# Designs tried in a protein design run: designed miniproteins, single chains, continued (4). Part 60

Each design is a single chain, and the fold is of that chain. pLDDT is the mean over its residues in the fold that is shown.

## One batch from the design tools (miniprotein)

Design m14060
Fold by ESMFold2-Fast:
Structure m14060 (fold): chain A 88 residues (1-88)
Amino acid sequence: MLTPVQQSLVSRMAQVAGDRLQRMGIPRPGGQPYSDQDAVDYLRQAVDQLRPRDPDFAQLLQQGLDFVYQGDYDSARQYIRQAQQRYS
């Protein structure tokens, strides 16, 4: 079970990844509302779909997710901001 901080960060990353895919004309993986586990699975699938088209963006999301699992939430927030700035 994810902590509230992990839930917030993963959900934000999933939203950023989904928005990027949509702007690139790629269908979002699973257009349904997210549970905690669904958000993690969605983010992993989105990162895999982004890798061949935008590998740098995919790496930012993957590193952000790795920091969430490590409990380094400040680093996770930094990588999420970089990803958001990149697709804006």
Scores: mean pLDDT 74

Design m14061
Fold by ESMFold2-Fast:
Structure m14061 (fold): chain A 81 residues (1-81)
Amino acid sequence: SEAVTLVREAIQKAMEGKFDEAVKLAEEAIRLARESGDPGTLLAVALGIKDMAEIAKKQGKEDVAKRFEELYREALELLSR
């Protein structure tokens, strides 16, 4: 899955402290997961974004963690409809 590949790349960027790149990859992963029509793909992307929020928080990047939390909520909202 392209969406799952992008969220894995986003997690790697987040672990490297490259949060601007991680956010862009996470946003694209949500878009591709929506286009896939597969709820399992969207759930996998959402959980990856949740992990990135935790990574950002542990690195003291509260503003970035909040952005990942917003993206996680957006992905969960898409799963509900």
Scores: mean pLDDT 87

Design m14062
Fold by ESMFold2-Fast:
Structure m14062 (fold): chain A 74 residues (1-74)
Amino acid sequence: SEALELARRGVEIAEEGKELKERNPENPVSYTAGSILMTGGAVDGALALRLAPEDEEVAELARRAAEIGGMTKL
């Protein structure tokens, strides 16, 4: 399923963004890039949920991506 693949990618991107932001919090480039990735991952999760709204696995992955993205202070 394209929705499932998108949801998995969203989680991976959000996790990479969080790691980048936490690794170099004093570096504005890393902080900004990390924040963008976290937001992008959450958006991908939300789009996946729109494609497969009744898929519980997609819903779980979308929620996880959103939780990771929601910790971003812009």
Scores: mean pLDDT 79

Design m14063
Fold by ESMFold2-Fast:
Structure m14063 (fold): chain A 86 residues (1-86)
Amino acid sequence: KRREVEELVEELTRELIKYSKDKAKAENLGGLIRELAEKALESSEEVRKEYVKGILGAAEEGAKLSTPEGAEKILELAKKAVEAIL
């Protein structure tokens, strides 16, 4: 479970940077997503849902900075990561 989440977050971060119009912001969003995923995995079920919302919000912000094709991939990977966390 933890390794699966880490692999999905790393893939999400790579796609985020690859398709983003702003590489520095994409890198920062990827770092935030990684931090939130770590906290979610160590949290109670109730608190985990709040971190999941943060991950989705960061992924949506990154998708807005991306090409349409990149946005679709980013949001799909974010959904998979969230499902693996929950």
Scores: mean pLDDT 84

Design m14064
Fold by ESMFold2-Fast:
Formats: sequence, structure tokens, C-alpha cells
Structure m14064 (fold): chain A 80 residues (1-80)
Amino acid sequence: SKTDEAIARLRQLIAEATAKIDAAKTLEELLAILREFYREVGAIFSTLSDEERAAVAAAIAADLAAFGEHAKAKMEELLA
């Protein structure tokens, strides 16, 4: 289904972005990675109906929260 495909793609994007964050050496690189990640997330959600968006958002909420915390920790590391 579109919902299952979107969830799988979003989880792949989170894994790819997490690897890029871990490799980032500067704040500028981190911000560029986050900008591209959220652009791609938005593009996937834009292809979905309101009902599909709600289902996908619920399914990945914990994954996105963990990603946000990981990005925040990296930002704090690069600002130290």
C-alpha cells in the first residue's frame, strides 16, 4: 500500500540521514543534512491523502523523535 511504502521509505531516509549526521564535521554540514532530510520527508507526505498522512505520522512518530534527539546531540557536540 502507499502507507506501507511511505513508512519504509521514511525509515530508509532516517537511517541514511543518521549516517550522514554521524559523519558531519561542521554545523554547516549538519544543517544542510537536516534541510535536505526535512525536504524529502515533506515531499513524501505531500503525495499522501490526509488519512494516509495520519497513519504514516503515527507509525513513524517514535523514529522521528529519536532522530530529532540524535540531531540535537550532534549539534551540541559541534557547538562545544
Scores: mean pLDDT 90

Design m14065
Fold by ESMFold2-Fast:
Structure m14065 (fold): chain A 86 residues (1-86)
Amino acid sequence: SSEELQKLEEEAGALLNQIDAMLAQQPQTVEELRALIALVERAIAVLEEIRKLTPPNPEVQRNLDLQIKGLETTLAELRERLAALE
């Protein structure tokens, strides 16, 4: 629904802002990295749901795919950093 899509878009925006803020703090502890990983995983899930609810527009779908791929790259980097500390 339009209301569901709007709510997901607001959640995605809030999550992306939190991720950017946490990355700017240069997280170095296991606890900080785990918290950030959880936020990135949630952001990917929300963007995937937005993609399902969005009409098939090639430009919009491409932009969503690029955002998801960017977050997947960030997630891989954070997981590697976490593994180095454990």
Scores: mean pLDDT 87

Design m14066
Fold by ESMFold2-Fast:
Structure m14066 (fold): chain A 95 residues (1-95)
Amino acid sequence: SAMERRIASLYTAAGILATGTILSIELGDIEGAKNDANALIDLAEEILETGDEEAIKKAKELLEKVREALKPYEEELSEVLKKIDEKIEELEESL
């Protein structure tokens, strides 16, 4: 169905952005990590709107991985980390 294709596309994009965020931070690209993390937060909102439980669980897992990777940079990334925590909570409440 069109919805199944949309969910698969959102899964793939979320995984790419999570990987991009982690890779950027490992390379010292704080701005790149911030951009990919913000894009992942936006995708997590779209995933939440689908109501698909497995997609929501996956989005939460990816945000938790990104949060741990960004945590050492709390001073520079405090706003993004706060948004990640808020989105993780929203995803958990929908499960």
Scores: mean pLDDT 87

Design m14067
Fold by ESMFold2-Fast:
Structure m14067 (fold): chain A 99 residues (1-99)
Amino acid sequence: MKKIYKVEVTVDVYVEAAEEKTLTIEGEGLVKAAGDVVLKPNATATIKLTAEAETEEEAFEGIANAHAAVANAILKAEKELGATASIKKYEIKVEEIEL
């Protein structure tokens, strides 16, 4: 039987901006691209990233890759929007699935 580890990272980001902007969340390593997230002025946006791993070690790598993807997205938003971004919530879930 094959086991997989499903990694989900959910981040709530508050963006202080003058206008609505779409942010593209790209994949990083084991993490799949989350696609487009609409950032509304002075509102919280939720970013959800997922990865699949075959070992616990790869699951931890997926968590690190998700953190990098979020950090890159925030830095891009700050550069392109001239906005200030704040993380309001960070949640990590790892589930073992038997195939």
Scores: mean pLDDT 75

Design m14068
Fold by ESMFold2-Fast:
Structure m14068 (fold): chain A 66 residues (1-66)
Amino acid sequence: DVEKVTKAVQAILEKRPDLPADVVLRAANLLMEGASEEEIRQALVDAGVPEEDAREIAKIMAEYRK
């Protein structure tokens, strides 16, 4: 649901305002496609996001997948 994805993006930006918009948008796009926490993490790492940041972003996004 687009509404939940928007809220997830806002939650990420509140917790990690230092993240580039491109990274946040990539995570949001994956969540909209129904990707799991693990899939979002892996895709971000593959895109060059450090694993620490990718794991945190994926975890936040997964909270809104329910």
Scores: mean pLDDT 76

Design m14069
Fold by ESMFold2-Fast:
Structure m14069 (fold): chain A 106 residues (1-106)
Amino acid sequence: MEELVEEIFKYLESRTPEDIEKAMELVKELAEKWPDLSEEDRKRVRFLAEQYAGVAELKLAVSRVLGAPEDEIRYYELIARAMRALADGNFEEALKTLEEIKKLVE
């Protein structure tokens, strides 16, 4: 389950519509399996998602300081939001945010 969170983040960083779609499939898989996870496993998944949200937030801050293109700034805003939603166990919000990312990279 922790490996699913890492793979989701890796696909989101690729910036292709195909890889964003793969990230969405992994989020759906995690959501489907979520009720069957122990509370300890859920805490580990949430913790890892929060760490990746922090990484995205750092990349967002660096992109803003360096004057990156508006689309790149928006991309990291959305990745951070999606990873925060996963950390909260809010799969509906995560999937909605991934749909926005997919539209941005199409």
Scores: mean pLDDT 85

Design m14070
Fold by ESMFold2-Fast:
Structure m14070 (fold): chain A 56 residues (1-56)
Amino acid sequence: EPQVVTIESEDIEKALEEYVKEKNATVLDVAELSPNVKKALLRTPEGLVVLTVKKP
């Protein structure tokens, strides 16, 4: 089962890019649920991660 992670940031795109870079992740899919919420399916060396990035 994928790991589920949620982060909050005023800059959703930057937060997603920083997370991907830090985890050496590959972006498999990205869904914009609203202007303030984005969900991404990522492959990391440790496994699959479902990342939710939202504004506070």
Scores: mean pLDDT 82

Design m14071
Fold by ESMFold2-Fast:
Structure m14071 (fold): chain A 69 residues (1-69)
Amino acid sequence: SLRERLETRHPIAVLLEELKKRGLDPTNDDDIVAFLVELGVPEDEARRVVETWKKDPLKAEELIRELLS
């Protein structure tokens, strides 16, 4: 499952793969937010992940792991 893949690999890499597979644009903030919301992340937290990802990808990976755990 997607959740199992996020636990065993870098979350950002797995999310980018799934975004592309679903026809979403990984450079579009709204597409990333919508995808994270579909995974059960609250919209405000999803927006925080996108902003953190642009500034500090490692910190964004930690946030995704916390939100999806």
Scores: mean pLDDT 74

Design m14072
Fold by ESMFold2-Fast:
Structure m14072 (fold): chain A 85 residues (1-85)
Amino acid sequence: SEELKALEKALEEVKELLENVDNLDEEEVRERLRKIIDELLKIIKDETVKAILENFKKSLDKVDIKEALERFQGFLEKVIDILKK
């Protein structure tokens, strides 16, 4: 599935950002997260998943960056698990 591959790639990128979050500029991490979300929004067909992704994008400027990464990782892992079943 193209959606599954895109979600797994996004999860890998989010995990890499989280591992290096203390060594990266906060605004650079926010911009990279926005880019990841925008790429997923081009591929994902499920309207509920799209709505959650859009809400994540809107909240990025209002939440701690590490918390945003951890929440987004958890969301991606749940969606991937559902799609594999």
Scores: mean pLDDT 84

Design m14073
Fold by ESMFold2-Fast:
Structure m14073 (fold): chain A 90 residues (1-90)
Amino acid sequence: MSAEELAERVVKAALKYQEKYSPTGIVEKLSEEEVAAFKKKLEELFAKLKELGVPEELLEKLVEAVENEDVEKHDELMEEIAKIAKESLE
């Protein structure tokens, strides 16, 4: 899956979280410009993580955890990704 596809999936999941957990509008509505900027930052982040040697399969699993609202698995995968990225920078 491309960095763009991974970013799009995360943005869709984040928007669903906002609708589900803020039905009263307590969270500020993201503008189309803010959504586009967020997607672009995620695309750049995923591309950078792949460059640092993070396997695409781990990034796909992270996105799946975000889509499934699996906070525990998301946190576990984030720690694994951070370790791989840190090792690549040292």
Scores: mean pLDDT 73

Design m14074
Fold by ESMFold2-Fast:
Structure m14074 (fold): chain A 80 residues (1-80)
Amino acid sequence: SANAAKAEKLRAQALKLLVEALSIALNGGDEKRIQELVDEAGALTVEALKLEGKEDMVESARQAYEALKKSLLELARKAK
């Protein structure tokens, strides 16, 4: 369906943002930029889930992205 195709594109965009955030974290880079990238990726993932009728997964996805954000920030701090 058109919604499934849109959801796949949103997930692909979210993954690209997460890869960028991981790269910044591994290099001990800008913590604010890591937060922005993870928050944007999380928002895109939530939009994709809603388009696929997976509203029951939205809360779990938000919690997973918050945990990922904390882990990447810790990684960035240790890489300095």
Scores: mean pLDDT 89

Design m14075
Fold by ESMFold2-Fast:
Structure m14075 (fold): chain A 66 residues (1-66)
Amino acid sequence: SMKEKKKEELYKKLVEAYERGLPFEAQRIISEALTKKEFSVDELNEIERKARDEAMKRLEERAKQQ
């Protein structure tokens, strides 16, 4: 559905922002999604947590190569 596609796109943008070390950009993305009322607060919190965890995992894997 359209909501599932938007959810996946939001997740990807948040992962990229956290992986790039831009947590304030990630917060801006979340705030925009809240303003547009595309998701509930609980859904946004869960997406944010998963995206931050994924970004952290990617950064840890990169660190292991050095």
Scores: mean pLDDT 82

Design m14076
Fold by ESMFold2-Fast:
Structure m14076 (fold): chain A 61 residues (1-61)
Amino acid sequence: MELIEKLVELAEKHKVSQEKQDEIAEAVENKDVEKLREILSEIEGVTQEEIDEIVELLKKS
């Protein structure tokens, strides 16, 4: 739940495309930390702190 809420906030804040949101959802479902990190790094305006927070939430899921 926490992870999904953070991802929704990030997508709205940074105006993430539906295509990128779908890629994020797939990485989350597969618990693919490296792919999630790569996708988030491609989004303009996303900080390393935001990426690290989301990645840690995925690892704890």
Scores: mean pLDDT 79

Design m14077
Fold by ESMFold2-Fast:
Structure m14077 (fold): chain A 91 residues (1-91)
Amino acid sequence: SGEEVHQALLGFAEEALGLLEADPSVPEELRAEARELLAGIRAADPADLAELKAQLERLIELLERLAAALPERRAYLEEMKRELERWRAEL
């Protein structure tokens, strides 16, 4: 359901922000983008599957850039990306 996708996106976005806050070497641009994305996901209507899909794609792209910035976390971030890709298949 859209509500399940919405909650998954919120959880992943909040976890990505946690990783950024834990590493001061990550550029502020990525932190700002993660905060903007989280705000957008929070504002999304769970019934608007097209908007949820757009936010999901943005989160996947952010995770790829985080994996480049945090190579020691790459395997974990790639697993989160695979989970999001499974949710994308349900939309």
Scores: mean pLDDT 80

Design m14078
Fold by ESMFold2-Fast:
Structure m14078 (fold): chain A 70 residues (1-70)
Amino acid sequence: SEIERIQALAAKAAAIAAELGADPALVARFEELSKSTDPSAGEDFEALMRELLASLSREDRARFLAGLAP
């Protein structure tokens, strides 16, 4: 399921973002998305990814993307 895939990615993103010291509010939003069954979960994930990546340094963006990879 696409929703289950987004939930798994959101949970992983929250964990890595927290490890990098990202904004706790963004981490909490990823954690909520990891529990969401909303059909808009994919769009919400894309929006949160844009906000997170914009808030991170270039080095932390590289670490985040490497950690998020399968």
Scores: mean pLDDT 83

Design m14079
Fold by ESMFold2-Fast:
Structure m14079 (fold): chain A 71 residues (1-71)
Amino acid sequence: MSPEVKQIMANMEKYLSTLSREEQIATLQAEIASLEEEIARLKADPNADPERLALLEEQKAAYEAKLQELQ
């Protein structure tokens, strides 16, 4: 996992720790959906930064893994 995604996950886990389990699941589902929309937009843009695309795909995978732990 990249240092950037590690920091994103640390911030997310800190935020999730303030929420109920049901709210954590809902938050992760919403964040994953938002990442899917942004990834789709970047893939449609020929001038998109490939490093940003890779970061968002790694972030999505990390959120999906966290969601599986909660379910």
Scores: mean pLDDT 84

Design m14080
Fold by ESMFold2-Fast:
Structure m14080 (fold): chain A 85 residues (1-85)
Amino acid sequence: EAEKYLEEAERAFERAIEILAAGGDPAEAARLLREGMELAGKALEAAKEGDEEVLKKLAELDERVRARLASLDPAAVQAAIDAYR
């Protein structure tokens, strides 16, 4: 179910952002960002059936996550990105 994957992706991204905002482990944040991206990919694939609402929510989630990450310490965000790669 596309909505289920979307909800799980949102939860993973929220947890990653909370860890970064609290100055926690960048490696754990990177793991959660990777899980969120994998779940968002699954939601996108399931929504390929023409579920326009899920596609819109995925785009909105992407914008919200990017905006939230941009408001954090750039060094902490970069450390998480480097750990993900």
Scores: mean pLDDT 77

Design m14081
Fold by ESMFold2-Fast:
Structure m14081 (fold): chain A 95 residues (1-95)
Amino acid sequence: AAAAEEERLREEARAFEATLKGLEELLEKIKAGELPEDAQIDEEVLRLGEAVLEVIKKKLDKEEAIKLIKEKAPSLSEEEAEELYETRKRMEAVR
């Protein structure tokens, strides 16, 4: 039923929002130097997280989003950057 699909999409949107909030809190703690000394985070993963948050906050279009993601995480292919943008867009559209 359509109602069951809508509730599932709502749950996915809530999970995505919780993930984004966790990512923002993690990036703020990293910038503040509040992480434990033994916490090793890949610099590229941090840059990718910052790029994703910037795309969301600035509501960048697809071309600008892909360019920013590739600039921050050059190991990603254009196809992978596009998938990341489309996944984010789908999750935001469920609200």
Scores: mean pLDDT 66

Design m14082
Fold by ESMFold2-Fast:
Structure m14082 (fold): chain A 95 residues (1-95)
Amino acid sequence: SLLDQFQAALDVVLSQLSPEAQKQLQELRDRFLQAVDVAFDPNASDSQKRQALGEAEEALTKMLQLMQDENVDQDAVEAFVTAGLEIIRRIRDSL
């Protein structure tokens, strides 16, 4: 699945990070996944889904910044960005 691809890309990134950066990335990942869950929840309001889209975009941006700051390999960053942006696109298309 797309989420499996996203998680696989994050696991590669995590293997390249310091223990401190790993904790930061995991916290941002958890925020991203929680926002994705809200965005695709059929019981969530349109307002909640739009807020969740913003939260997912913010978390994705912060994860990318952390990867750049930690000099993560470009191939791992590209795999992560490709999966993350496709998830964001699907959220936008569902609104």
Scores: mean pLDDT 88

Design m14083
Fold by ESMFold2-Fast:
Structure m14083 (fold): chain A 72 residues (1-72)
Amino acid sequence: MEVIDGKAPATDPAVARAVRALAEATGKPAAIRATVSPEQTALFIAENGELRVIEDAAAAEEALRAYKERAA
């Protein structure tokens, strides 16, 4: 997945690598919440070799809740 928007944090590649490494090491979905700007956060989720970036706060909270239920 490509983050094309200039809102992506300067640490975006490091966050993406960390999320993927955590998912690979545990064999489970991994999620990291990163600050994109003072007014915006993004949720990075790695699952089954796929990377998702969620910039909407409400959608991120919903995804985190679903992730907690699936990370059994």
Scores: mean pLDDT 63

Design m14084
Fold by ESMFold2-Fast:
Structure m14084 (fold): chain A 85 residues (1-85)
Amino acid sequence: MLEEKKEKLKKKLKEIEKKLEDKEEILREILKLLGYSEEQIEKMLKKGSFGDVKKEAILRLFITMYADELGLPPEEIRELVEEEL
């Protein structure tokens, strides 16, 4: 069911947020997996707060990894991430 998938996704979101709370190294690896260069990552971290960059990275990761797998539209994943973070 769609609601069960959303609840599972929310739980994974909170677990990832907690694991990333103060771990810049893990955030950098996620951004690299999303196709960002080291120069782009440094620019993002200088212009935004760590929390803002982390939230955006989690959002993009979930859209990239789970939209096709879960069959959820990217907009629903964005709303879910914004609601929980």
Scores: mean pLDDT 69

Design m14085
Fold by ESMFold2-Fast:
Structure m14085 (fold): chain A 65 residues (1-65)
Amino acid sequence: MKKVLDKSTTSGAEGIQEVARVGGASPGEAMAALGEAAKNGVGVTKGKPPARVEQTDTSVTVTQL
């Protein structure tokens, strides 16, 4: 599954919930992946299955691996 989120959504609880849902992760793991993507452009959740999080200037893309 792949979802594209606006940055305004990804900075709030809705963004955290969507990353957790796609990546099979806790909210804490979702926040860590979002933080990594914000710093390095890419983050990955440690859930099973994991999700990849990519950040651009206007959006965040969440892809289930």
Scores: mean pLDDT 69

Design m14086
Fold by ESMFold2-Fast:
Structure m14086 (fold): chain A 67 residues (1-67)
Amino acid sequence: DGQQRAIQVMQQMIDAVEAAPSREQAIDNVLALLQSQGLPADREDAAALVDRIETHGGDAVLAQVAA
């Protein structure tokens, strides 16, 4: 189920951002997760995702993926 996998991966990224002691570490953690899932992503993509999670909150970002 593609939607369930997308939700699971997004939750893992949200958890990684919330657990990170700094924005820099959050970006590194998100980039590593995206790459481990075989997703084409660079550091700018990871930074944009971190900023979105921090700005809107994890629940709001997760709801957007589930829609």
Scores: mean pLDDT 79

Design m14087
Fold by ESMFold2-Fast:
Structure m14087 (fold): chain A 100 residues (1-100)
Amino acid sequence: MQEEIDAEIAEAIAILSVAVTALYVKRTLGQKAADAVRELGPEIAEFARELAREHGVEYASKVALEIANKLYEIAKKYGNDTEGIVEAGRKLIEEERARA
């Protein structure tokens, strides 16, 4: 169905966006911070699928990219506090879910 294809596209965009963000984090902040960002990948991908089914692929893709950009800022803020990165990232996903 079209909705399922749109969900798959949004999931792929979310996965790629988080992967790219994690590589930039690794380059600037190191492996531990990058691993914390990658840990959030599946949760962001699932949220993107949900958004695509409800609001369409363009909206879901935009939100996924915005979350990935905010994850880089979170990683910069928390640095070596990997638990802080994961907790702040999960809070960000929850806040975006409440807005959808």
Scores: mean pLDDT 87

Design m14088
Fold by ESMFold2-Fast:
Order: sequence, then C-alpha cells, then structure tokens
Structure m14088 (fold): chain A 96 residues (1-96)
Amino acid sequence: EELKQIAIEAVKAFADRLGLTPEEREELIELVKTNPREAFRRLAQALSDLEGIPVDADALYEAFRAEGLTDYHIIALLASQLAGDTDFAVKVEELL
C-alpha cells in the first residue's frame, strides 16, 4: 500500500509539472489504481514527447517487469523522472 501511495504521489507531481487539468489528473490517478499498465503507457508516451526519443512502452514495461519491479515501482520511477529528474532518459535508453 505504501508503494501504491508513492506511485500516486509521483503521478500527481508529474501532472502538476505538465499543467494537466484536475480532470486529466484524476483520470491518470484512476488508471494507476485500475489499469496500471495503461497508466505506464501514458507516462512512457509523455517521456517520448518530452525527450524527443521514440519509446516502445510495452517493451520498456516488460523489461522492468523482467527485473522484478512491480507496476507501482515502474509507475513511481517514471512519473518521478518526468516530474523533474532527467537521469531516467539515460536509463531508459540503456534498457531499450
């Protein structure tokens, strides 16, 4: 449950940084709870758009899962990086 809450807080920080509307923010939070893989795809697309690097969201998700990370770990890491930490772009490139 702590990890799920960390993922939700990271997604809130990401939404606030990008200036998402309250409705868009709540939709993304609900995806974290109900469909975490789709929430991850939305975040991976945002990473691709922000960095100008094409990201295969499904391949990236499967790579993180193969390393033993849970959906909430994956979401928390990606959302935190998108909220203001650029080191993740390098890590994503290394995993792809």
Scores: mean pLDDT 73

Design m14089
Fold by ESMFold2-Fast:
Structure m14089 (fold): chain A 76 residues (1-76)
Amino acid sequence: MEELRRLQAEASKATTREEQIEGATELALLAAREAGVEVDPEEVRRAVEEAAAAPTPEESAEIAKRAFGEVHKAFA
C-alpha cells in the first residue's frame, strides 16, 4: 500500500509524457505484484503507452481495463 501511494505521488509530479508512462507502468506492475497476479511487463508497458495515446478518456479506460482486468479481479 505504501509503495503504491509513493509511486502515485511520483507519477503526479512527472512533467514529461515519457516520465508519466514510466510511472504508470511501475505503478501497474507494483499493483499486480501486491495482488499476486503475474503479468508480462512488456504487455503492461505497451498497454500504458496505448492508453496514453488514446484520443479520449473513455478509450484510455477501456485499454486499461483490458490490460489490468486480472489485477482488478484480484482486488475484488
Scores: mean pLDDT 65

Design m14090
Fold by ESMFold2-Fast:
Structure m14090 (fold): chain A 65 residues (1-65)
Amino acid sequence: MPTPEDWQAFLESVRTSPSAREAFIQEVARVRKVSLEEAEAMVDEASKDPEKTQQLIQDLIAARE
């Protein structure tokens, strides 16, 4: 499970690094089975709201086999 420090570092990486952002968007799209465009909108929306960001992370964790 990601710690609060890992979580903050990841969010900063996603904002600062285009490659990290793209990887996260692709994972969200794959897990939620939506388009990359839809996943990008979800990530952008969630980045403004910690609750929505946490929900996306929970969905990713729940989808892990």
Scores: mean pLDDT 69

Design m14091
Fold by ESMFold2-Fast:
Structure m14091 (fold): chain A 73 residues (1-73)
Amino acid sequence: SALEISAELVGLVGDLAEEALRKKDEEALKKLEEYVKKVEPEIFAAVENNDIAKLEALYKETKEFIAKLKEEI
């Protein structure tokens, strides 16, 4: 469901934010904040429209972003 995918996305972002906070990595936190500001309105719109395909695409992009950012932490 759209809610389930959005919950997974929030969890992924939260886990990375916790790691960056634990390491006091302000640069990683800033990059994560900028990414969230970009994708948040798209996620909200996709959830409201039950656009599962868009949510799956956003989930994939977010996982790729997180994997790349974790390499820098």
Scores: mean pLDDT 77

Design m14092
Fold by ESMFold2-Fast:
Structure m14092 (fold): chain A 80 residues (1-80)
Amino acid sequence: MAEITIYPDGTATIKLGDTTIEAEVVEQGPLEVGSKIKLQLKHNPDTIVTIEIKSVDGNTATGDLITESGVKYPVTVTFL
């Protein structure tokens, strides 16, 4: 499972296993089921990944992280 933290300044971190990837929020819908968040990778700015929200509980959401190739990873997103 990927763990994503979104910071109040619009930066984000994506943790995939032992790998931490720095990102920036480039598009964010409301914190609701069916909303999407788009993250641009800091060290690969040509790469945009999409998060589709499937559940929301307070400042935490779950959903799928979708790569440009269409691969889906289960994710938990924490909003600070």
Scores: mean pLDDT 82

Design m14093
Fold by ESMFold2-Fast:
Structure m14093 (fold): chain A 106 residues (1-106)
Amino acid sequence: REEAAEEVKKELAELLLKRNTEENKEGAELLLNHPLDDSALAQAIVALAILEAELPEEEVKKLMEKAVQLIKEGASIFEAAKVFLEEVKKKKNMDELVERLLSLLE
């Protein structure tokens, strides 16, 4: 899990830095310097999927509302993240990326 957390941190930081804004640079630096707990790891994986798939804001909002509803119904943050990733896989033909990210949640 530690190696999975470091890989996600690196990939997310690289995407944030590629977007070349001051806020994204600060976010990348903060991410690289702090350990990820299970909740933060699940959130980072979801963020990485959103950025890599270039999901439009409206689609992100709908998928996040579905994830929040699952958590309210008793699902763990990891279970909600898995459902989010499965929906991304269906919509964006990102099978290889999604399968890799799903493996990090196990």
Scores: mean pLDDT 69

Design m14094
Fold by ESMFold2-Fast:
Order: C-alpha cells, then sequence, then structure tokens
Structure m14094 (fold): chain A 90 residues (1-90)
C-alpha cells in the first residue's frame, strides 16, 4: 500500500510550499500553525516553528542542534503512518 506514503509526501510538499511563503513573511508562528493545519503532530510542528525561528535569525548553531530532533520527529511520523497500514494487531 503506497497510499499513506503518497499522502504523507503530499502533506510534506504542501508544508514546504507554505514554509517558503512564511519564510518570506518572517512568520515562525505561522510555520508551526501550517504544520498543525496539515495534520502533523504537535512535537513536529513545534520543531518546525523553532527551525523557522533559527533560520530567520541566521542561527546556524540552533539550526544544527534542531536537525537531529527534527529528523527523529519526521521518522516517527513516517513509522506511525507505515506501521498503521500493516499492523492489524489490536
Amino acid sequence: MEERREELRRRLEELERRLAELFKAGDAEGARRAALELGFPERLADLIGEGMTAILNGDKEAQAALQPPLAAAIAEEVERVTGEREETGT
């Protein structure tokens, strides 16, 4: 089943488009809100907002520090989506 992976990919692409506009506007809070509106978990949305703040401030150290938890949150969302499609166990 590719449907859930395709849905997640479309949601990520839409998020990227919204983040590009929000970056131009300097709106880190909007970045968090966009992630929530697209159905991403609050933890991932929080990290996206923090990431946008770090990018807008040119804070390379904060950007680097956010990469591991952001990558982990994305991986958790991917596992959650893919696990739910195959695991029929409860």
Scores: mean pLDDT 76

